# Designs tried in a protein design run: designed miniproteins, single chains, continued (4). Part 49

Each design is a single chain, and the fold is of that chain. pLDDT is the mean over its residues in the fold that is shown.

## One batch from the design tools (miniprotein)

Design m13678
Fold by ESMFold2-Fast:
Structure m13678 (fold): chain A 77 residues (1-77)
Amino acid sequence: MTPILEVRISGKGKKGEKDSPPVVTFMTEDEAKEWVRKHAEELGVENLSELDVEKIAEHIKEYYQRMGYEAEVEIIK
């Protein structure tokens, strides 16, 4: 089975922390790779072909955490 990433984002970011319901998005491995590619300039990632799904999940999590959100990424088999 193709692994799926469950991306959970909560909070309002740096502007103000209110208890907002979490936004849950599911991404396939290919969708997650495209997401990292689109944000490669912001992430400083040049070598996309060697990224494992675990590294992709870390990049997504850190991206939203840098914006001040609470972010959790889970890999579902």
Scores: mean pLDDT 70

Design m13679
Fold by ESMFold2-Fast:
Structure m13679 (fold): chain A 83 residues (1-83)
Amino acid sequence: SEEAEKRLEERLKNGEFTPESIAGLEDGFALLDEIKEALEKYGVSLPDVAMARRIREDPSLPYSPERIAEFEEALKKWEEYKK
C-alpha cells in the first residue's frame, strides 16, 4: 500500500487529477473510479489536492478564498495520511 501511495503522489504532482486533465482524458471513467476509491480509502478528494498544488504554482487562478481553503484542507489531509 505504501508503494501505491507513492505512485499516487507522483501522479498528483504530474497534474493527472486536475479538472483540466480529467476533462482531456480519452478514458476519464477509469480516473473517476480512482478518485472515488481514494475518497473512500483516504477521505481525500484527489482533484482538490491537485488544484491546491496548481494554485500554489499559479495564484492568479480565479478561485474564491473559500474554495482555495477547501483545496488546501484536502492537500493537508493527504500530506498527513502519507506521514
Scores: mean pLDDT 75

Design m13680
Fold by ESMFold2-Fast:
Structure m13680 (fold): chain A 71 residues (1-71)
Amino acid sequence: MDPKDFENIQKAVQLVQETGKLLIEKGPTPETIEKAKKIFEEAKKILSKTKDADKLIAELEKAYQELIDSL
């Protein structure tokens, strides 16, 4: 795996984890949900730069949906 691809995946995962932490600490308000959605879209864009990202993006979308559904 290219170091650049690994770095991009790591950044995307970190953004999603920070989003989850924010929602747990601040609670699900319209503002925090909107911020979380923007961070998720950014993570998705970062992953789209990686070859064979389709599978990773699908897993990321599933993880994000599970997070929102758990609130």
Scores: mean pLDDT 74

Design m13681
Fold by ESMFold2-Fast:
Structure m13681 (fold): chain A 61 residues (1-61)
Amino acid sequence: MEELKKKLEELQARKDSLEAAITAFRERGLMTPEQLEAMRTLLARYDEEIAKIKKELEKLS
């Protein structure tokens, strides 16, 4: 249970950092549309994993 809480915090921090990086790279035109879409997909997967971990924590509670 504690490891899941730590994993959740780490995922949220990584997601926030990735969002900031994507915005910066998009504004500077340093990424292709394909790369931006891949990163966007990764963000969506982070959201899904975060939601799943939260649900698992509720079941364990």
Scores: mean pLDDT 79

Design m13682
Fold by ESMFold2-Fast:
Structure m13682 (fold): chain A 101 residues (1-101)
Amino acid sequence: ASVTAGPVATADAAARTVTLAATVTAASGEAALRLAVRGPDGRWVSVAGGAARTGQTTLTLGLGAGAERYIGETVTALLLEEGDTDENPSAVGGPVTLVAG
């Protein structure tokens, strides 16, 4: 599996969406893409997430509750296939700068 994402993702806080350019290759053809930051405890905090498919070039993800606070921050793209966790993703992409749309 692989993911190339960014360098920019656009957050629409009113629509609760994040749109970015990304190229994904998943073993099953489908995966979840999560944009995340490391929290103060060193664990991943989810910023946005949604389905990703092999062959897509633009993704629209859901902006997480309260995640508009991360607009202006740099996030990491985590590609999660079935059975994966945030600490054990199939692929990592980014950095991606989250900007206001």
Scores: mean pLDDT 83

Design m13683
Fold by ESMFold2-Fast:
Structure m13683 (fold): chain A 68 residues (1-68)
Amino acid sequence: MIEIKEITDENGNKQYTIIIKTHPPTDEEIEFVINELSKEGLEKRGMSQEQVDLFSKQMRKYFLEEKK
């Protein structure tokens, strides 16, 4: 199960927290989730393309590059 929380920081920037409650995800599963969240951000959350690109970059660094 994947849970997404939206928070706004002190500077008015939107921050997203992703909680994954499953077996350790594969790189393919992580990439799929990042792509789906990026689409949701554009279509349902009113995010700009620039914000979506930054989000995707940060998520890839966090989940793919910080992997064991």
Scores: mean pLDDT 67

Design m13684
Fold by ESMFold2-Fast:
Structure m13684 (fold): chain A 70 residues (1-70)
Amino acid sequence: MEKEREEIRENALRAFKKLHPDASEEEIQRVLETVDRILEEISKNPVEKIDFLTDEDLERKRAEEEAARA
């Protein structure tokens, strides 16, 4: 997870420099701050709903496990 955040920061910085090669150091700094803020918000406020598996998949798996245990 932390390595992914560093990669996102680097990619955002490279993309910004590519689009705005004449960008001031202050503008570059603001982009990095914006990226860091977004990543921090994602890290501190994870969504309650997991988008990896549906609730139906999790319920089905639990029902099968409960039936198998009995």
Scores: mean pLDDT 66

Design m13685
Fold by ESMFold2-Fast:
Structure m13685 (fold): chain A 71 residues (1-71)
Amino acid sequence: GLVEALKNIAEMAEKGDTELAARTARVIARYEESKGNTELAEQLRKAADLFREGKTEEAVKILKEVSEKLS
């Protein structure tokens, strides 16, 4: 599910694959936006941008907060 996907993105980034994490977050954001989940898409894009800026801890925090709200 989505919560597991977000945890996997965080794990990718924590292992140093921040570019893959950013790309994966953007793909999920586009999908969620297509379903009308605009706020969720915005949070995922913010996390993706932070991963590209090297702000991994801040990006992972956003993904954990999103996962908590979905659980």
Scores: mean pLDDT 85

Design m13686
Fold by ESMFold2-Fast:
Structure m13686 (fold): chain A 94 residues (1-94)
Amino acid sequence: SEIDKIIESFKKALEEILNSDLSDEEKLRAIRTYLALMRHEIESIEDKEKAKELLEKVKEVVEEYIKQLNPEMAKKVRELLEEEVRRLEEWIEK
């Protein structure tokens, strides 16, 4: 499905960021960028139920990647996710 392709691309992007030689600050900027791209993908879906499905899958992917991070990076990535989720949940409820 289109949602599965989006999720697989997102997983691959996060894995490439985590395995890169980028600084923690550069990795956080890249993660923020990909989370913003996922927000745009979710907001482009006219079917609110499919939008919710993509949001839940994005949350699952990020939570799994947080488990692989050191505690400081994990905290910062969780804060980025919580900000984007809050904005999207407000948008979905409209």
Scores: mean pLDDT 84

Design m13687
Fold by ESMFold2-Fast:
Structure m13687 (fold): chain A 74 residues (1-74)
Amino acid sequence: SERDQIVAVLEEVYPLLSPEAQALADELLARLRADPDTPLEVVEQHLLAIYLHMSEEARARFAARMREVVRAAR
């Protein structure tokens, strides 16, 4: 599922995240585990907040991985 793909990408880039970005990622992951039907708009808001707290390197890797996920979901 799209949520499973988001979880996989977040787990993959997690060690590259700042402590602030990790805390936001933990919040999103906990929310998705508690409610897998969380609206996509809410998920996107959390992802944007995480992304804004990433280093340039983490942002580049996250963006590249998300592009691969989007291509695979065609």
Scores: mean pLDDT 78

Design m13688
Fold by ESMFold2-Fast:
Structure m13688 (fold): chain A 82 residues (1-82)
Amino acid sequence: SNRDKAVLLVNQAASLVAQALIEAGKVDEAGEVANRISEAAGKLDLDEAERIAEEGLEKAGASPEVKEKVRRLLEEARRLLE
């Protein structure tokens, strides 16, 4: 279903955010942020998922390329829930 695909895309975004935090030496924050994004995905709360993801990427000092990839995944998930 579109909902299942949206949840999958948000969890892919969560994995990218977690990886960026791990690479920044923030391993404990990576697990917490990924879990928060996954919980928001399960509730179909894309506004919350996007907010948490953007905060995590900024804390990680993620590259513009990683930020763009995460944004595109969340935008596709949002489109599927319209």
Scores: mean pLDDT 88

Design m13689
Fold by ESMFold2-Fast:
Structure m13689 (fold): chain A 66 residues (1-66)
Amino acid sequence: SNEERIKRLEEMIKKQEETIKELQKVIEEKKKQGDELSVNLFEIMLGGEKLVLERMREKLKKLKEE
C-alpha cells in the first residue's frame, strides 16, 4: 500500500539524514587535523549523499500526492 511505502521511505530518509550528520562530523574533525585531502574526499561523498536524500524526498512527495 502507499501507506507502507511512505513509512518505509520515511525510515530510509531518517537513516540517510543520520549518515549525512556523521559525515559532517568526520569532515569537521579532519579540518581540525589539517587533513585537507581527506576533507575534500569526504565533502565529495557528502555531496553525493545529499543528492540521494533529495531524490528520496522527491519520491516521498510524489507518493503523498498520489
Scores: mean pLDDT 87

Design m13690
Fold by ESMFold2-Fast:
Structure m13690 (fold): chain A 91 residues (1-91)
Amino acid sequence: KLDEAIKELVKKLAEIQLEILEELLEETEDPEEREELERAKKRIEASEAERLANGASWADTTLEEVEKALASLPEEVEALKKALEEAKALA
């Protein structure tokens, strides 16, 4: 079930990333920075939808993408880091 574990990881990662972006949008008043945050939010939503459509291909790329995303997220990712290690063990 590596593909199933990856699907759950990507879903949780996207939810956390969107939650963080919403918090940043509430704190940020700079229009240029807000636009960048909104673009990032839309890209995460589009990426999640694309991965759901390509279930079989998740195993070959999604883990690497999750690792990169986790490196850029604050505190909330500790649980996701553990889940990522468990997913790798299934590979």
Scores: mean pLDDT 63

Design m13691
Fold by ESMFold2-Fast:
Structure m13691 (fold): chain A 92 residues (1-92)
Amino acid sequence: SELEKLLKELQRALEGLEQGKKMPKSVRDTVISLMNEISKSAEELVEEWKDKENFQKLLKEKLEKIVEDARRNSSPETFERIEKSAREALEK
């Protein structure tokens, strides 16, 4: 599914951020783009994920980690965008 593809791309982005590297603009823009796509997909797939609780839990964990890494490594503007996208994706 598109969501599984996006989660895999987020996993790679998170692995880069975990190394304590300052977030380059290109990585930052990619993370924001991925967050926006996940938010859209989450709204459409919420009933499907109801039967696949593990995917919803994984998404929540990935989004929370991205928000935390963004807080540490991003400008306030970038952090606010990522946090908003994550909240929208996680709301039922």
Scores: mean pLDDT 56

Design m13692
Fold by ESMFold2-Fast:
Structure m13692 (fold): chain A 104 residues (1-104)
Amino acid sequence: SLEELVRKALEILHKLIDQNQPLSEEDIETLKEFLKAYKENPEKVEEIFLRLATGSPENPAGYFALSLYLHRAAKILRQEHPELKEVADALEELSKKLFDKSLP
């Protein structure tokens, strides 16, 4: 399901950012599938990301925190996994959208 794919993507980002662990080949393929899903329906993926990461549809502090998290994830992915540059670009796009939603 799309929700399961987004959940797996978040777990992979947690490994990379918070646990400083290298990505496996399976992790890389999962992020590529996530990118495909995001390109097909960016609004739906954004909604699922917000719900799974913040637990609330209206939490400006959560939107801000998640935007910073995704911005950091994009930078690390570009540096450590240049083959995932399109995934990094998608995460940065999501980061900007969430940042905008965090503003008054």
Scores: mean pLDDT 80

Design m13693
Fold by ESMFold2-Fast:
Structure m13693 (fold): chain A 99 residues (1-99)
Amino acid sequence: TEEYIKKYLDFRSEVGSKIREIIAPYESGFTPDQKAEIDAGIDRFVDLAFHMKPEEVIEKEIQKIAEIMRNSGLPDEVVEQVVKMLRDFQAKIRKWMAE
């Protein structure tokens, strides 16, 4: 249980940090509401992945995050970098959860 909680928090922190690195050059174009929506989407993504929800459910959440980012003015190439990273993290979480 303690190891599970620690790993959850570690993954959440790492996902958030990497997304912030990718989007940092574009943050000046974001409203506070757009930033909150992106952060909430990341939290939902990590939660869904750790609860081993179906891939289709997780992919829909990834695409919602991508849509919010595009609507916030991010270039498609930057959004695709975030999508790839989220898919890579989903695979890492699933591998860890499978023991």
Scores: mean pLDDT 81

Design m13694
Fold by ESMFold2-Fast:
Structure m13694 (fold): chain A 64 residues (1-64)
Amino acid sequence: MTIEVYLHVDVRGLSEEEREAKVREAEERLARIGPELLAAAKKMYPDEDVTLELHVVVWDGETY
């Protein structure tokens, strides 16, 4: 079972530098908390071989 987690990073109204920094920060946070999220998901679905896919979605009009 694959659980897809989409972290929408609202970058509308941000400068290019702020957008890049916010995306990088989100990616680093997900990388650090990812194992804990996976462990929690496995607890919720013990009958499944759970894989967690973490997606950073930049919300600047491209979520379609």
Scores: mean pLDDT 75

Design m13695
Fold by ESMFold2-Fast:
Structure m13695 (fold): chain A 82 residues (1-82)
Amino acid sequence: MKYKIVIEAEGPAGSVLTAAISAVSKKGKVLDIEVEEEGKKTKVTVIGEFPSKEAAEEAAKEAAEEIKKDTGKEPKVEVEEL
């Protein structure tokens, strides 16, 4: 099933993107990625194919935990079924 994961974090785009790709790739398939920088914030949107909603939510959680370790700040994460 297809899910959209949106991650908004304060930090370098490269670090946020790497965490998002790594986490999603462990739980599903990456279909599309968009990266936007808005001032001091990086927004990463990942469209992925996952076996379940739980797999998509676990991927989002892992990405958030890695970003928090790297930046010291908790990202905003949203998961939507497509």
Scores: mean pLDDT 82

Design m13696
Fold by ESMFold2-Fast:
Structure m13696 (fold): chain A 75 residues (1-75)
Amino acid sequence: SAAKEKEEYEKKIQELVAKLVDALNNNDLKEVDKILEEIKELAKKYLDPEQQKEVLESIEEGKKIIEERLEELKK
C-alpha cells in the first residue's frame, strides 16, 4: 500500500539523515557522499519524478554548503 511505502521511505530516510549528521560532525566527506547517493536512490525508488528532481537539487546545494564549510574549517 502507499501508506506502507511512505512509512518505509520515512524510516529509511531518517536513518540516512542520522548517519549524514554523524558523518558531517566527523568531517568524513567520503561517508557524506555515500549517504547522499543512498538518499538519491531512495528518492528514485519511492518518490515521483518531480519530487526526485527537488531532492537531487537539494542534495547538490547541500554539497556546496558542506564544501564551503569544510574550507572555512581548514583556515
Scores: mean pLDDT 77

Design m13697
Fold by ESMFold2-Fast:
Structure m13697 (fold): chain A 68 residues (1-68)
Amino acid sequence: MSDEELEEVIKLFEEVTEYKLSEEEKPLLREFLLSIYSKQPNLASFIEYLKNNAKKLLEEFKKFAKEN
């Protein structure tokens, strides 16, 4: 996934979760999203997964951010 595609996915994550990211959380979200993407490396499928699992992914991200 390109840097521009990743920035669009981050923006989509904020929109679908209605969660405001801090500047410190942005790099953590990048790492988190890339870790999920690596298991299913298809951008269209990843975007659909994100939209359908927004609440679950937000909770998993909060746990990920706490560990890192």
Scores: mean pLDDT 81

Design m13698
Fold by ESMFold2-Fast:
Structure m13698 (fold): chain A 71 residues (1-71)
Amino acid sequence: DIDELIRKTLEGDVEAAKKLEELIKKYGVDELIAQTKDQRSRELLQSIKEHGVSPVTIAKVAAAARATERE
């Protein structure tokens, strides 16, 4: 379940972020976007796509989303 994995990544789960990176490398960002049912999940994947796929980018995008929610 890609939406559950993205939710955990947004919550700061490092293992979820690693698994998300593995899925992006295996299937590509566009395929994962097509599999998501939640708008927030699609927006996170789109941001990762725009900034380049790396553990650093995934962590930064997730942290930015958390900061916006906290505000």
Scores: mean pLDDT 76

Design m13699
Fold by ESMFold2-Fast:
Structure m13699 (fold): chain A 79 residues (1-79)
Amino acid sequence: MRTGLLASGKFKGNKGGVLLWAHREELTLVITKKGEPPVVIRLPRSFLDLSREEQLAAILELAKKVFGEDAEFEEFTFY
């Protein structure tokens, strides 16, 4: 399939979430913070060559730039 949801996460304190989406040749991370427009980040397909642990760590570091250093996942799922 050329399209699919690859991962989803929800932040503690009901602050927002993340979606990692593959569509055609594009890999997109959408970071949603309550009360703010979504932040859309295009990632290289080589991001998927990282381990799941490395992918999670990289997504969390990107989320910290939006939410601050105290950003923490309540839930995170790889599909």
Scores: mean pLDDT 81

Design m13700
Fold by ESMFold2-Fast:
Structure m13700 (fold): chain A 76 residues (1-76)
Amino acid sequence: MPAKEAEEAVKKGESGYKFASYQFGKEMARNGFSEDLIVKSAESFGKVLAGWYSLDPEKVSKELTEAALKGAKEAL
């Protein structure tokens, strides 16, 4: 189930969900999406993920946003 796979990615630590967000940001930037849209999408996903697994929403949102922006900048 998608929820269990997301939980296992979070439990595998920082590398799992940050890598997914990094790849998302990289692909979005390569397809011409704006930095603002990438940030908004990563923040939204981070808050949803944190809510599902009782994690700190500000911490997860920040970590996913930073990873997505890093991916976006490295796509150029």
Scores: mean pLDDT 73

Design m13701
Fold by ESMFold2-Fast:
Structure m13701 (fold): chain A 117 residues (1-117)
Amino acid sequence: MAAKENRERMEKIFEELEKHMELSEEVREKLEKFIEFVGELSEHLGHVLSDNDLGEIEDALLRAINGREPVGRPAIVEWIKGLEREELEEAYAALVTYLLLTAVLEALKKREERKKL
């Protein structure tokens, strides 16, 4: 159930981003892949992913892409070790795209709140 709840939250963020900015087809595909990866990993961890979880996943993915051993919680490490090189690169690109777009969305929301105050 945590995986479904996390996917719904991520899809809502994606919809909000699309309302505020025009997303390229490539960026949309990367976000959709990220939602899929997040859902899969949430099932492995047994809970909804936090910002700390996402940071740990980013570091572990980057280490694996660079041929280094991923470090972190066993569930994250086992998931990453199960991915092929192309899947590692896709997961990392999707995660980075998501993090950048959510940071932009937060900045836009904070700007609107400042106008209201």
Scores: mean pLDDT 70

Design m13702
Fold by ESMFold2-Fast:
Structure m13702 (fold): chain A 63 residues (1-63)
Amino acid sequence: KAQELMEKAKEIAEELAEKYGISPVMARFIAAKALQDLLTKYGLDVTEEQLEKRAEELARKYA
């Protein structure tokens, strides 16, 4: 459900902030954008793995 994806996005944001040395605020924006992109394209069929991969792609671009 959408709530589970939102919670996962927060976890991913914390992980990205530590891994790439970006600010927690920036990491949260990256994770939120990844989730928004995937929800727009796939709806609630988005997997946690897809969210993690997309967020990591965006983090590499911005960090």
Scores: mean pLDDT 78

Design m13703
Fold by ESMFold2-Fast:
Parts: sequence; C-alpha cells; structure tokens
Structure m13703 (fold): chain A 81 residues (1-81)
Amino acid sequence: KEVEELKKKYEELVEKAVEASKNGDLEELFRILKELIEILGELAKKEKIYETEKYIAMDAAVQVARILGDEEEAKELEKKL
C-alpha cells in the first residue's frame, strides 16, 4: 500500500474515533481502534515515528475492550504490546 493512502486512512480513522467517543459508541470506537492499529502497523514498517502511535492506539483499544467487558480481546491485545 502507498504511504500517502495509509496516512489519509489514518487521519480519517482518527476523526471517526473522536466522533464515536463523543457519541459514547464504545463498540464503534473499539472497531475503529482495531483498524487504526492495522494501518499504524503498516505505516510503522515505512516510518518509525508511527510505532509510538501504534502502541498508543493498542493501549486505548485494551481499555475500551475492558469497559465493554471483552476481557479475552483485551488480553489478546496486551500480548501484542
């Protein structure tokens, strides 16, 4: 995938995450955070700076999964940190 397309998708997902958070839609927020982790993983292969952003998104996803009561998903994400 082209780096510019990945950066555009990253920006779109961040905007969607903010909206989901404002609306209290934690299930949608978790879905968006998982997508962000995948895109940031691809970006980190090209630019090291995105490695930190990936860890931040993973930590946020763990917290949201626990709030949703999905302890197994939270544990799986923690193993990848």
Scores: mean pLDDT 81

Design m13704
Fold by ESMFold2-Fast:
Structure m13704 (fold): chain A 83 residues (1-83)
Amino acid sequence: MKAKFVISTVSEPDEKVEVVVTLSGTGTVDEETQAILSLSTGLGTLRDLAKEIEKVTSLAKDVAALKEALEKAGFTVLEAKEV
């Protein structure tokens, strides 16, 4: 399943990026949160992080699970839908 998200950060609320993510359902929300935080290490921009998230299949089972993982990782989810 694929899902489209529009995300921003608390520090840069005016910057928003779109990500399209493939969902596998192979892990927990907490495991996905840790994976997102690991991907963000060393990245300078939200856009660069979005590109890395799009390259990796998410552990989340559905749109709601990935939304929760993104929010736990410190992102603001502005839009979330299945594609």
Scores: mean pLDDT 79

Design m13705
Fold by ESMFold2-Fast:
Structure m13705 (fold): chain A 56 residues (1-56)
Amino acid sequence: SMEEVEGMVRTLEPLAPEAVVAFLRENVPSFTDEDAARLLAASPAERVALVRELLT
């Protein structure tokens, strides 16, 4: 599962923040509007860490 998470993080890293939010909203049933707000406000480095957190 950790290898799959890292593969997904690498896939999402080059995307615009709005595209990352759209992907996670579609594919992560537990994804919330608060999670979306956190991602949109995050720096690129913080966003990578948050994506990893949300996929775990």
Scores: mean pLDDT 81

Design m13706
Fold by ESMFold2-Fast:
Structure m13706 (fold): chain A 117 residues (1-117)
Amino acid sequence: SSMARELIERARELIARLEELRRNNAPEAEIAAVVRELSEVLGQLARNARDEETIEAIAEVQRVLAEEFGFPDAEGIAERVRLLMKAKAGLISLAEVAERLGVSQSTVSRNIRLLSS
């Protein structure tokens, strides 16, 4: 949708801004403001996630936020979010996601609900 495209472009702008701020050792208050905006855009993207382009944007934002928050496996977090969002959009089965993540289908369903709240 037009809304999803605008959100994807906004996410890309915010990621580039975050990288610039970190490169220049900007004040933590400026970094926190961009991180907050990225989190808000992530929530809006998740509500509009119907296609692979939007889901890839969600996965990339989640990777960037995971790295910023100091999580040790940002790439693995992004892959998990990608699979869960594809299942939520009906692009992949719950069974396939459960197999790929090594969890039960009930765990996949619970995680999809958590990503939607």
Scores: mean pLDDT 85

Design m13707
Fold by ESMFold2-Fast:
Structure m13707 (fold): chain A 100 residues (1-100)
Amino acid sequence: KKAQIFAEAGGSTETKPEEIEKLFEEWLEKFPEIAREAAENTPNPEAAEYFRKAAENVQTDLAEALRYLAEAWEVIGRETGEPQGLELAERLRALAEQLE
């Protein structure tokens, strides 16, 4: 399931399973920092709060972290009116469902 989530997030299907797991663990390690940077750089305070919550939850509850990340992108999508933000939110919710 972890390797599958990484592959669906843009990982290579040609990579050996052990290498996929290593890349996924490296991604999980970096994710809190990336989410915190997103919280600092987003001008929308509602989206910033959701990015912060995603960073806090990624190591203890990955499904919940992905749901907070989806909420952040939905807020951005609503503010900008761009469909890409809303599409990303739906993809993140689908990934969270697969973790349960």
Scores: mean pLDDT 70

Design m13708
Fold by ESMFold2-Fast:
Structure m13708 (fold): chain A 62 residues (1-62)
Amino acid sequence: AAAQAEADAGARGEKARKYLSPEAVENIKKTVEATKDDPDIRDLLIDYLKKVNGLSEEEIEK
């Protein structure tokens, strides 16, 4: 439990990068909702999040 605190801090840092403004968050959410119905778009969305949020394949899989 205590050792997990440091790993959790790293995850918070990535979420903090996403915490820019409520307007940006709402725009992303609406885009996700608009493209959620298509399975092909789902894969494109994941790739987009990798580039925008700076997530690696390892981070996404975990």
Scores: mean pLDDT 54

Design m13709
Fold by ESMFold2-Fast:
Structure m13709 (fold): chain A 78 residues (1-78)
Amino acid sequence: MEIKTATVDADLAGVKRMRELIDEGVDVIIVRPTSGGASARAAGLTPQQLADEVQAVIDEAKARGIKVIVMPSAPRRP
């Protein structure tokens, strides 16, 4: 009775890792939000393109019956 849990960052490397985890049949994937522009720029993508890639893989994992937990960003409100 061991739940297989994995944590990935919401970046291009995390997208690739999530696809591998879907194939491995893990039970839970925890997605950590990226800082935005810096992570997208390092991948040669716009922030919007990176967000779309991350969302597409999250949707695929959920469709495969994997539990996906997206961590909220810290609130920007004082």
Scores: mean pLDDT 73

Design m13710
Fold by ESMFold2-Fast:
Structure m13710 (fold): chain A 77 residues (1-77)
Amino acid sequence: MSLEEQIEQMLEGTRRLAELLLAHSPTPEAAVRALLDRTRQEIEELAREAEPEIGKEKAEELIRKADRTLDQILAEL
């Protein structure tokens, strides 16, 4: 699996978990925000760890794409 595919799967999983937390959590807003923040940190760490192999430019691109998708998930909830 490529790093891009791994990040896409993480973002898709996060969207699904955010929907479940919004529906079932006693503190939905806080739970969703915590999930999005954790996913953002994990993706940033993965991209930075891969930087020696994929290059700094691609690592930064993946981080920016992930941030935009996470912001969109939050906005759509």
Scores: mean pLDDT 84

Design m13711
Fold by ESMFold2-Fast:
Structure m13711 (fold): chain A 99 residues (1-99)
Amino acid sequence: SELEKALEKALELLKKIYGLKEEEIEEIRKIAKKIYEKLKELLEPGMSSEEIGGLAFSSVLLAYYLYEKGLKVEELDEKILEEASKWLEERREEIVAKA
């Protein structure tokens, strides 16, 4: 499916950007799939490949945050989403500086 391909592409980008090991990517993949299944209900008929790609990448970034913090998908709330957004924004600047 388009979303499965987008998810794998997002995981490969995460691995390249953050220098993650294959073992870490496998754990993040499991978390991302759980997030994706919850977000799949938000998919409307006629979503573009770009919109699907964005949803997959967001799912992978959130999974990375949960993995790093040792949090479960079931613990996701508005506060954790806010903290994840702030943490990821700080990491974005670090990666740009290393590129």
Scores: mean pLDDT 75

Design m13712
Fold by ESMFold2-Fast:
Structure m13712 (fold): chain A 70 residues (1-70)
Amino acid sequence: AEVKRQNAEISREDGRRLEARGEELLKDPEKAVVGEFLRAMGAASKAAGEILLKRAEEEERKRREEELKA
């Protein structure tokens, strides 16, 4: 659970870096298409990280619920 949370955080950080790189490329009109691609990739990476984080939290809640059962 903790290790999975850390992996999700790394994916979110990688997504932010890709988004920042895309934004820098978007400042150059000639590279706008490439910048848009990287921005989309970064957003997808962040979304995947959020899904992984939510899943890890849900798995931890299920384990705790089983321990607290009755």
Scores: mean pLDDT 77

